# Designed miniproteins, single chains, continued (5), part 54

Each design is a single chain, and the fold is of that chain. pLDDT is the mean over its residues in the fold that is shown.

## One batch from the design tools (miniprotein)

Design m17862
Fold by ESMFold2-Fast:
Structure m17862 (fold): chain A 91 residues (1-91)
Amino acid sequence: MTDAQRQQVRQLLTQLSAGVLASIAQSIRDQGYTDQADAIMAALAQGDIDAAVDIILTVPDSVLIQAIRRAQQVFPQSSSILDQIISIINS
């Protein structure tokens, strides 16, 4: 991602509920990024959404896309925002 794309993705991720972000963290863990997933969950437990999102953005773009696609299956109500994030990463 470019810096402009990263800023757009960050703004969209911060609009998601803690539950959606926790689902993204679990998918990141399932893909082998356990340290990042643990750090995201620790930030969410403290109510620090900005820190959680900043850690999410440190994973590879392919890992993030897979995590978002899995979150869409669990949270169809957030599908529009999650589709926008995937579109920005792929542009």
Scores: mean pLDDT 86

Design m17863
Fold by ESMFold2-Fast:
Structure m17863 (fold): chain A 96 residues (1-96)
Amino acid sequence: MDAGVAAAIAAARAAGDPDMARLLEVQAEARRLAVEDRERALELVREAAAEFEARGDPELAERVLEEGRAAVRAALVEAGDKEVEEELRKEAEELE
């Protein structure tokens, strides 16, 4: 439950892994909003990525964006959103 996610975030920070803590925060918030407000969920992921880019860490920015977007897609697929399934197919085709 929510307490478990909060504990995982705190543990990551205590272990000296602030990027994991931030990733967990972004994923938890994005999943919570994904079904009700997909645009806001994706905006939160983009905002977090922009924070890392502004700090001069483009690799963490890309990781936050990728894992955050994956969390949003997983939540929407679980809710039965076929548009997310089509987006996943289009992204796979763009790689070819």
Scores: mean pLDDT 73

Design m17864
Fold by ESMFold2-Fast:
Structure m17864 (fold): chain A 92 residues (1-92)
Amino acid sequence: LAEEIERLARETGMSIADAGYALAARDPSRAEEYLEATRRLGRERGTEEEDTRRFEERLRRAEENRERSLEAAREAAEEIRKVGDEVDEELE
């Protein structure tokens, strides 16, 4: 995890926090692991507080956006079911 964050940061010129968040965004189930790795790398560099704050802020915004997207998807799925039920009733 830490090695992946350092590699991505080196290849792209991103900060450690931005690289850590980018990896967490690709695999949200491991977001806490990437946050901890980012915190550890920041501690070694003397930027722990700033890197941790930046990562957490990005995660919070992403979660808010995800919740909004999931709500919209649920509403769309419900409407599709209603249309399907109406068609089935007419065909019966």
Scores: mean pLDDT 74

Design m17865
Fold by ESMFold2-Fast:
Structure m17865 (fold): chain A 98 residues (1-98)
Amino acid sequence: SRELMEAAAEEALRAAPALRPLFEAQRHPTDDALQRAFLAHLGLSEAELEELLAQEAESPVESAELIAAVLRRRGRDELADALVRGARVLEARMAEFK
């Protein structure tokens, strides 16, 4: 359910607070300002994000690892580690809720 997804997201944010802009953008996909803030926070262009998503990751952790590889190449290791940590918490909590 949406409520279970929101609870999982909040727990992931407690483990990795740096991810808050990403979660806000994902909750509001039609909010252009939040979407721009999300891309700016990652340091990615819209085209770069589309290329990463085209790799058809099957899990939150797999998606996070693909984005984290780009972030690490750009010297943003702390954000990359936070993204993977948050995705692991989210995936674990989602599994518990089903």
Scores: mean pLDDT 68

Design m17866
Fold by ESMFold2-Fast:
Structure m17866 (fold): chain A 93 residues (1-93)
Amino acid sequence: SPLERVRELFAELSRLAMEFLEKHAGTPLAQEVARLLAELGDILNEMEEKGVTPELVERAKAVLDRLIELVGDTHPEIAEVARRLKAVLDELA
């Protein structure tokens, strides 16, 4: 299902972000990345509990856009997974 694909991509994004957070521990950038991942996780959990809505899809995409803006140039692997997750979310809208 598209939601299973969302879960798989979120797991991969979380793995890459955990590596980023370990490498950049104690920085304001790492704190913001951690906050965005927590926010994305909360949105995806709400989609699973209450169903997928256009509002939740747009909120998730906004978090992903912010993550790409913050780390995309320095960590293209994170940006690539985030863009794939956005593409799957577009299929749910």
Scores: mean pLDDT 87

Design m17867
Fold by ESMFold2-Fast:
Structure m17867 (fold): chain A 81 residues (1-81)
Amino acid sequence: EEELKKAAKTVAAVWEAVNRGLSLDEAIRLTAELLGISEEEVKKYIDLANEYMKDPEKRAELQKLIDEYRDEVRAAVDAAL
């Protein structure tokens, strides 16, 4: 599902930024800029990802997608900081 992929990439970017020492608000702003979406959309995808993680099948698919996006997202965050 397209929304699942967007949620995975969004969460990967937000958590990478937070792990670099940014606040959640700063991470949301950076992620919005990197993905070309609004801060409101970033928050929506974080909420959607949290809902998907409650279902074992969707959680497994989401985690797989997050892992697949991790290196790409890490490189993008490195370039932006």
Scores: mean pLDDT 82

Design m17868
Fold by ESMFold2-Fast:
Structure m17868 (fold): chain A 61 residues (1-61)
Amino acid sequence: MSPVELAQQLRMQGKSGEEIVKELQEKYPHLKVERVAENLYKITDEKENKTYYIDFSPPEV
């Protein structure tokens, strides 16, 4: 199970960005999760030395 997949599932459930961050940090304490914009979250996995961006924005208009 990937942290990105969990975050997307929580977003689909209508969770706020702050709730999603809290759930990710609770389940994956090794991840650094930060809100970098209103709908954009940065996830840093220090064990894999990888950075992911999760965009909760609606499709481009």
Scores: mean pLDDT 72

Design m17869
Fold by ESMFold2-Fast:
Structure m17869 (fold): chain A 79 residues (1-79)
Amino acid sequence: SAFTIERLRKIIEELEELLKKIKNPELRARAERAIAEVRRDLAELEANPDAPVTKEIGILLRAIGDLLDLKLQLEKEEK
């Protein structure tokens, strides 16, 4: 759906902004992998507009989870 595609694009933008703030090499590599995964999922959904809603939701929840995990890990590094 257009909603899921737009949300995934925004998540990629947030992950890229987060990556700019990360100094830890391990956390940086994790952020780069998360960006690559979300980009692949976005490309798959754009190529398959008739994908099941359950697949779209699964991709979106995974992307949100990756973003939240990276935000929490970055906050932990700054403590």
Scores: mean pLDDT 83

Design m17870
Fold by ESMFold2-Fast:
Structure m17870 (fold): chain A 66 residues (1-66)
Amino acid sequence: ISRAVADIVRAIALWAIEQGDLDGAMELAKKAFELGDYETALEVAERLRQAGADVSEFIEELKKKL
């Protein structure tokens, strides 16, 4: 995944969280993970956790890749 694509994915995921679409944001975080962009996936996952989503196991897996 290119940095430009990562920036777009992050922006859309954060916007989804602001709209209350935590499932949509989680889907984007998982796609970033599948594409090897662990940094973007972690940023979205940490924001999801702040919003009340259960993502602790996903965050720990991401930290193992970083």
Scores: mean pLDDT 79

Design m17871
Fold by ESMFold2-Fast:
Structure m17871 (fold): chain A 96 residues (1-96)
Amino acid sequence: APTVTLTPKEATVPAGSSVTLTCSTNGSGKFNFKLYMQRVGTKRWKLVGSKENVKSATFTVSNLAAGTTYTFRCEATDVETGETYVSEPATVTALA
């Protein structure tokens, strides 16, 4: 099975700024990528980006709330098989 990698795994950014995350696979062919964001201490995953029919995807997430830690995960769906693979989570902290 292909491995889905979300980089950086950890980041710290200034209050109110943006983070850029890259999602990639070691799999063959092309994938549909979706980036999900969860605020630490909540149970809700929010879709914050998608790119279709690509080998890798770069996402920029803006307006990160001061003093907040976010967890991100990436889903990569193989366009040929329809099978979905999930990255390990990445953690981003916006400073107060």
Scores: mean pLDDT 85

Design m17872
Fold by ESMFold2-Fast:
Structure m17872 (fold): chain A 67 residues (1-67)
Amino acid sequence: SYADTVSALAEREIAALEAAHTLSAAERQRLYDLFRQMREALEAGDVARAQELSRELGRELRALSKR
């Protein structure tokens, strides 16, 4: 499904970041909170909210990867 594909990609990106960078507990919680909210929006069929949360998650991942 679209939700499963987007969720799998996001999980892989978070895992890759955790493997390459030392993240604080707060930083990790922020990423997983955004991931959870995105997943909930996808399951509710709120595609617009899910896309916004996906963009927010992507921005956080990019910012952390540049440290």
Scores: mean pLDDT 83

Design m17873
Fold by ESMFold2-Fast:
Structure m17873 (fold): chain A 81 residues (1-81)
Amino acid sequence: MEEERRKELEKAEEEIRKILEERGLSEEELRELEERAREAVERMIEERKEKGLPLPETEEERRELFLAAISGLLAEEEAAE
């Protein structure tokens, strides 16, 4: 199961990396995106606690939330453009 999750995360990371490269984001824009994603992850964890959902305890689960946050932020930026 851990190996299967790792492969899913690798694919998600590759997809996000390709999107970021295609958009030509600067290093500063990437850092801002990562910072916002980290804040979003903390909010997601709080929301999960309120709803009684499983909390991310493994590095893979935390990474999955981080990638989801980045994807969400990219979608919001695309809508704003």
Scores: mean pLDDT 73

Design m17874
Fold by ESMFold2-Fast:
Structure m17874 (fold): chain A 84 residues (1-84)
Amino acid sequence: SSKLEAVKNKIVETLRTMLGEVFEESEELQELAEKILNSKSVEELKKYTEEAIRRAGELLGVPEEQVEALIEQALKVIDKLLSE
């Protein structure tokens, strides 16, 4: 679906924008972004988006409670974008 492809690109763009140089300098985050772009389903997209946010949180020293809140927010955004 072209809609799913658009949502994947939007999620990766958002990660790049929010993380900036941290994203560009992290091979691991770039690999997770590639997994997001190669997702074949909404379930895969959500899985790799969640994993990317957790890894970014670890890298940046973000508290676990805040990481879980960011994951919940990101998954809600994915659902909203797919419903539009």
Scores: mean pLDDT 84

Design m17875
Fold by ESMFold2-Fast:
Structure m17875 (fold): chain A 61 residues (1-61)
Amino acid sequence: SAAAEALRRAEERGLRYQPLVQKHNERWEQYEKENPNAKPEEVFQERVKISQDLALEAQRS
């Protein structure tokens, strides 16, 4: 059924996104460790950059 196919594709997408989310979290943890006194604007810019990179990588998959 169409519903069963949609669920299967959603599960496959979830499994595919897990390593990308983990990569995103690791990049953020690294930034926090290297920049414990970062200004709010620098934190925001880095978050945007990491999120954009993740989105681009997800689109290429």
Scores: mean pLDDT 75

Design m17876
Fold by ESMFold2-Fast:
Structure m17876 (fold): chain A 75 residues (1-75)
Amino acid sequence: MEEREREIELLERIKERLEKELDPESAEKAKETLDRIAELIREGRIDEAEKVDLEWGKENPETARKALRIGQELG
């Protein structure tokens, strides 16, 4: 339970930083994706969360790399 809560907290902090660093359109798309990943993690659907993350990363490699760097700084 605590590990899932920490992961969700981290995703929300990444989302906040991306909103400040990206243009509004890119920030909105990133926010939708991170919110979906967080929902899947809350439901215990980890494999599906990973698929969403990988697909988003392929479509938005620059934003995904920025999110990864932010996550490493915050985690």
Scores: mean pLDDT 79

Design m17877
Fold by ESMFold2-Fast:
Structure m17877 (fold): chain A 93 residues (1-93)
Amino acid sequence: SMVEHQMLLQVIGLTLRAMGFILDQDVEGAKQTIEELANLGRQAIEQGYLDVAQFAISMLQQLAKLAEQSGLQEAAELARQQVKDLQQLLQQS
């Protein structure tokens, strides 16, 4: 659907923004954008767009790895926690 395509593009846009903050060593920018991506994932689960939700979870997993490799430990821990929360929510759906 058009809505699913728009949400997928939003996941991509937020992922690129988070990558930019991680590259710039901006911990607060990275954390804020990770939270925005996680919120989009929650909205996707609530609306039944499970493919979008799974894509958001996958992107958060990649951001956690990138943040950890880049030394942004707080951002990495936040992304890992959001992945766990979203996976739990998805299993309850």
Scores: mean pLDDT 91

Design m17878
Fold by ESMFold2-Fast:
Structure m17878 (fold): chain A 68 residues (1-68)
Amino acid sequence: MKISLDELVELAKKHKTVRELAEELGKKYGIPVDEILKEAGVKPDTDVSDGEVLEKIREAINKLLEKK
């Protein structure tokens, strides 16, 4: 199933950096965190409060889920 931006925003509220968010998403969807970061093209220390950053992560997760 594809992840929605709203669901991603709610998860991001628990985290400060893209790496922390990617680790939670990796556990939830069974995807390696490094693969999420590479596909999103975002640095792991980037702030997750940016809506553009969250949209890139959403697209990365959806692409990786389609490969399964």
Scores: mean pLDDT 79

Design m17879
Fold by ESMFold2-Fast:
Structure m17879 (fold): chain A 102 residues (1-102)
Amino acid sequence: MSLKEIAQQYLEQAQNSTDPNEMSSYLQQSVIYAIQAKDDGTVKRVIDLASKLSQTGNQDYIDAAISTLSVVYNNKDKLSSESQGRLNQAVMDVLLAQSQLY
């Protein structure tokens, strides 16, 4: 199985989960393999899903988004310019969500 296929399988598992801890774990694995595979499309999809989780108004989903985006941010030098832009927007979405919840 290719790294790209592994990344896509973890993304599908995250999309099919309703547990924030399970979603976070799958999204983190997906983005790690996607970065190694240089699969910018899957990286963008992980960032977009994390951003959506931060907009739920639920602290557990916001924490899942923070954990996922932290893994992406630690690998920001390996990201495309478009993915870096999406990461910056997702981080702003998380900060806004936290300010509205507290």
Scores: mean pLDDT 86

Design m17880
Fold by ESMFold2-Fast:
Structure m17880 (fold): chain A 71 residues (1-71)
Amino acid sequence: SMKVKIEVEQILAFAELVLHTVPDRETQIAFLERYLARLEELREKAPPESLPLIDEAIEWVRRQIERLRAA
């Protein structure tokens, strides 16, 4: 739905902002884990047609967290 799309886009925009503005990795990871939890909450109540969009966003955030932890 349009509402879910807007919320996903907003969460991803905040995640990118954190990666570009927050200076320490531990704090970046903490923010990203919070955004991941929010995306998982959206997934639980989302209509089936919105699941691919949410799943792509979840996978992207998870990859960023894994990248930061591996560094």
Scores: mean pLDDT 88

Design m17881
Fold by ESMFold2-Fast:
Structure m17881 (fold): chain A 94 residues (1-94)
Amino acid sequence: GMPSSNVTITTEDGKVYKAKTVEEAAKIIAEEVKKGKKVSVSGGVSPAQLAVALNKIVGEEEAAEILKKVTFKEVTLLTPEQKKQIQEELEKLK
């Protein structure tokens, strides 16, 4: 059988959510960021994967804004190269 992947989302106020897919994680992140909270993400989701999932849910402009509020435990800051990669992935969805 395939290993099940889980994504863990932690809000700045200490709430913890577990998502079974990147798409479910993106929904939780979008909801919490809309409430004005910063979130951190762990469990092997990349900034590019999250950007693609967020674009499907909230659209390109709001996805980019939400990503500014997300901290990845393995990647604490997005480099200019990573930001360009995310933008290129968002363009592929059009």
Scores: mean pLDDT 72

Design m17882
Fold by ESMFold2-Fast:
Structure m17882 (fold): chain A 68 residues (1-68)
Amino acid sequence: MTVGDLIAELRADPSKYPAVAERLVEAGLISEETREGLLEHARRHGLEATAAALISLLETLPPDTPVE
């Protein structure tokens, strides 16, 4: 699985942002602190805004970056 695959998954279903963030922590691409920040962002700004923020973060990485 690649970063590009995760971006496509989030664009198709923003509600998957927690599962995507979990995979990114497991792959070492984001910290647990960043994941907690995304949960806090969702609490304040909602699901779609948080998914959009995560997509923007992922777009800073090459789309072929492996996530396993």
Scores: mean pLDDT 81

Design m17883
Fold by ESMFold2-Fast:
Structure m17883 (fold): chain A 94 residues (1-94)
Amino acid sequence: VPEAVRELADLLIAIAGLRYAAQRAEKMGDTEKAEQVRASADEVLEDAIRLAKENGLTEEQIRKAAEMAIARLSDPEGQKAVREAYERLLEELR
């Protein structure tokens, strides 16, 4: 597996973790932290878009990165967050 595909998998996991952190902040009533963490998740998504474009990753390689990220997560919510980030990444690359 190319290094860029592994790096993309790590970024997709980071997005899932940030989404979980934002939900947790929201539940604690910390709207300011929730908004800041969502902004960080959007920044990581932009990094993922740049990585894919700069390394010329194919749709197949991007899908492989998402599958690797999903396999490393045990929770259904995290797996769903990775799938949502993957779908948005594909839309942005068109």
Scores: mean pLDDT 84

Design m17884
Fold by ESMFold2-Fast:
Structure m17884 (fold): chain A 94 residues (1-94)
Amino acid sequence: SSVVEEFERLVLRFYNVLADDPARVAEELAAFRAWLAENAAKLSPEELAVGREALAVMEAAQRALDAGEPVDTVVARFAAEAGRLGRRLREVLA
């Protein structure tokens, strides 16, 4: 699905910005939130649930940065959670 491919690209883009330019991660969070709202009707209930979990994980990363957690720690935690969500998304698509 092109919508699922867009979802995966947005998650990867968030990860790259979080790792390379964490000061701009709020822009990527806003972009993902807007994309999810705009594309919710194109997603199955199970895909939408994964999308909502991805948003929650991104929001948690932003809160951790705002709380002054080390960037490397936040990046590692996000990578682990994004990997888990990617596996779950593949199970939903199977």
Scores: mean pLDDT 86

Design m17885
Fold by ESMFold2-Fast:
Structure m17885 (fold): chain A 91 residues (1-91)
Amino acid sequence: AVSQDTIDKAKKAGVDALQVGQETVYGESLGKTPAGVDLVIRGTKEQLDKFFDIPASEIKSGVVVGIGNDKFAVLAVIEEGDYKTVYLKKL
């Protein structure tokens, strides 16, 4: 399961966050989730920069990121106009 620290950080950064198998969504619904994903994050470049504590430009498929007490593998990044949707697998 994704830690509460990660979810609290998403809320503070203003990103939309969906835990797979959870009903809690911060902001807009993120829709259908790909296989192997534990967390979906959607936000602007500025919001994602705050959430990841690293430049959003460095968030790419295959990268491992630390968020709070969790580690995630980035499975996919989809650019949607002013927004990016990042699909994360908890390690």
Scores: mean pLDDT 73

Design m17886
Fold by ESMFold2-Fast:
Structure m17886 (fold): chain A 81 residues (1-81)
Amino acid sequence: SPLQQRIAQLQARLERLKQAQSVADLEALLAEAQAQSDTGLAGVLQQLLDWVRRGELSVEQAVEYAVEYVETRIRLLQQQL
């Protein structure tokens, strides 16, 4: 089903987010989100990267927030099954 495919795509992105360890990793994930028209994740990653570049947030903290965002989206979609 299209909903199950969306959940699977978000789960794959979640695993890549959990492996991010650098600004370059987050920039690559932002570029992927933009290429796939995931405007929600792209917006979150752009904001988190801006905060990291300003010294307001660590890469680890940015990854934790992005993971929480994607996990929340997966849970909301699973409730529609």
Scores: mean pLDDT 86

Design m17887
Fold by ESMFold2-Fast:
Structure m17887 (fold): chain A 68 residues (1-68)
Amino acid sequence: SGLDDLEALIAEIAPHASAALRAALEAAFQGYRDAVADPTASDEEIEAAERRLLAALLRAQREVAGRA
């Protein structure tokens, strides 16, 4: 599933990211999971949580690449 794929990608990147970006990435992923699991959440709220997760993931990838 898409969530399993995202979890696998986070597990691959997180060990190489700074503690701050790892924490931000984990928080963003939890927020997305919570939004998807909440039957009262609007489509806009789920999309906002997904966009926050994507931004955190891209920032973590960029930091890891920049350390080379």
Scores: mean pLDDT 82

Design m17888
Fold by ESMFold2-Fast:
Structure m17888 (fold): chain A 91 residues (1-91)
Amino acid sequence: SSMEEMVALARERMEEEIEKVKNNPRGYVEEAIEAVETTEVAHPTPLAEEVLRRIEEIKAIDDEKEREEKFVESVKELLERQLEEVVARAE
């Protein structure tokens, strides 16, 4: 069914994004900030506000390694939540 295809595609996209974050956390942060800033100018959303807040909190961490680890964890949590919402809507 089209719903099963949509769920499979969403899961694949989530795995791809997690892989990108793991391989280049800094580059992904820069792309994510640019995307959110561009979106926020048009329509500020609660999700965009949460992402920006998490980015600011992570930027406040002086230790580069800890900062990267916290960023990867936060992105995973957000992507997992988005996937859960997609799965729920597919039911």
Scores: mean pLDDT 64

Design m17889
Fold by ESMFold2-Fast:
Structure m17889 (fold): chain A 100 residues (1-100)
Amino acid sequence: APQAPSVFVFSTEPLVEGKENTLAVYVSSFSPGDITVQVLENGKLVTDVETSPVTKSDSGLYSLVVLYPFVYDSSKTYEAVVTHASLAEPLRVVFDPSAR
């Protein structure tokens, strides 16, 4: 049976308004390995992202990372959208700048 992904959206460095950072979308523990991961800024698709190869773990589950180099703007919303065979509809995860 397909296994649903775990999705974590975080910044690689502490957030500072107007400072360069990287938004990371870590998608893990899914099967099969065919997946679509998108980053949205204010509801618009970001095309300047670096997507890792899909990696298979010893447990047979897959993971990948999407990296978006960005300048942090607290007035903007950042969101990951994950499409996978295990999901009846795309999974949406909003970046929470207060998450620790």
Scores: mean pLDDT 86

Design m17890
Fold by ESMFold2-Fast:
Structure m17890 (fold): chain A 64 residues (1-64)
Amino acid sequence: HMELFVLKDDPEAVRRAFLAAIDRATTDEQLDQIRSEVRKLKDQGVLTDEQAEEILAAIDAKRA
């Protein structure tokens, strides 16, 4: 399988990639970009509501 197909077909792999990006993020600008991408993927059905909520909560925790 192509890597792109695996990431889009596996919500768990996508979730872990975003959590790693959040951990790496050092600026509010980077966190805002991640938040935008998460909402976009949720709207497209790539991420479940539960997974999107978990990632958004991680962004909020990183900002706190």
Scores: mean pLDDT 73

Design m17891
Fold by ESMFold2-Fast:
Structure m17891 (fold): chain A 61 residues (1-61)
Amino acid sequence: SASEREALREWAKKRGESPLVITFMVAEFQRQKLPLTEENKEALLERAKERVQAIEAELAG
C-alpha cells in the first residue's frame, strides 16, 4: 500500500540512507510484497545496498 511505502521510506531516511538506496528498497518491497517486519526491512536494505554497489562499480569501470 501507499502507507506501507511511505513508512519504509521514512524508516530508511531516519537511518540516513541515500535516495537511490531508498528507491531500490521500495521497488523490491513492491515486487516481493512481504510484511514490513524489522527483519524484512533489514533484508530489503541489504539488497538495495548490494544493487547500488553493483551500479556504482559499473559506473566506475
Scores: mean pLDDT 80

Design m17892
Fold by ESMFold2-Fast:
Structure m17892 (fold): chain A 62 residues (1-62)
Amino acid sequence: SELERWQRLLDAVLELVRSIEDPQEAIDYLEGVKQWLEETVKDPELLALALARLDAEIERLK
């Protein structure tokens, strides 16, 4: 399903982010991914779920 595909992509993004030692660089990367998702994802429910997951990781890094 499209949701499962996006979940796998987000898992890969979060795994990459965990390899970044500087929390600010990790946050900057995640903010860039959020912008890309907002421009790319046309399904508002998928977009909301993806942004919520990235926002949770950004809050963890603050």
Scores: mean pLDDT 82

Design m17893
Fold by ESMFold2-Fast:
Structure m17893 (fold): chain A 69 residues (1-69)
Amino acid sequence: SKYEEEIKKALELAKQGKSVEAGTLFYEILKKIGSEAEFFKLLSKVLEELTPGVSRGLLIYIMLKNEVP
C-alpha cells in the first residue's frame, strides 16, 4: 500500500531523530487519507509489523507533539 510505505518512511525518519521531517510526513499522510480513525488503524498495523511491543499511544503522542501546528 502507498500509505503503508509512507508511514514506514516516517517511522524510519523518527528513529533517526528527524522528528520534524517525520511529523510533517505523518501530517501529509493524515490529510491524504482524510480520516483520523483510518490513519490510526493503518499506523497501528505498521507498528505491529515493524516494532512489536512499542506503545502505540506513546508513538501517537510523539507524532502529534511534533507536527500539530
Scores: mean pLDDT 69

Design m17894
Fold by ESMFold2-Fast:
Structure m17894 (fold): chain A 72 residues (1-72)
Amino acid sequence: HMALEAMRKAEEEAKKQGLSDVEATNIAVAESLRAIADEMALEEAKKRNRTIDSTEGRDELVAEYLRELRKK
């Protein structure tokens, strides 16, 4: 899981900097969402036979993913 790897790295860095468990968790969640958005962008590019090489494309997928989460 790319999200799990990003979360682990973010947590380690936050704890190394002496941040609280709450701060470390918040940072890990943010990095996980970023990693998920990047994977969604790559999956969509593969389906549509195109390359996503801009932050705009990634931001669009992040917004779509957050919209899906809000449905719950």
Scores: mean pLDDT 63

Design m17895
Fold by ESMFold2-Fast:
Structure m17895 (fold): chain A 60 residues (1-60)
Amino acid sequence: SALEEELRRRIRALLRGEPDSDLITPEEMQKIAALLAERGDTSPEALVAAAEEIHRERVG
C-alpha cells in the first residue's frame, strides 16, 4: 500500500546509519501503520514511537 511504502521510506531515513533497517518486516510495517492510523499521527516522532512499541512486543 502507499502508506506502507511511505512508512518504509521514512523509517529508512530515520534509521540512516543503523545496520538493522533491513530487519523491518512487511508484517511489522503493517503493525506500525495500524498504530499510526489509530493515533492519527504520521510525524517522524510517531513513527519512532510505533516502531519502538512493535520492538517491545517482539522482545517482551
Scores: mean pLDDT 64

Design m17896
Fold by ESMFold2-Fast:
Structure m17896 (fold): chain A 77 residues (1-77)
Amino acid sequence: MARADEVIEKVREALKKAGVPDEQIDRVVDFIRRLAAAGHEVEVTEIKISDDYVEIRLRVRTADGEHDILVRVPKKP
């Protein structure tokens, strides 16, 4: 749980700094929490902040191996 909380905090801070609304931040946080609740290890490998969106690359370790998930979070106009 502690490691997932660190990932969540890092993502939340990055999205807040990028000007993403709390509603969108909560959706991303819930997604990460669901992965952790399923027993998967989640790491943030990259966060890219653009003018229109924020891209978060997650590495998810399951019994079958490592999977990269890209989450693109749009900024509201």
Scores: mean pLDDT 79

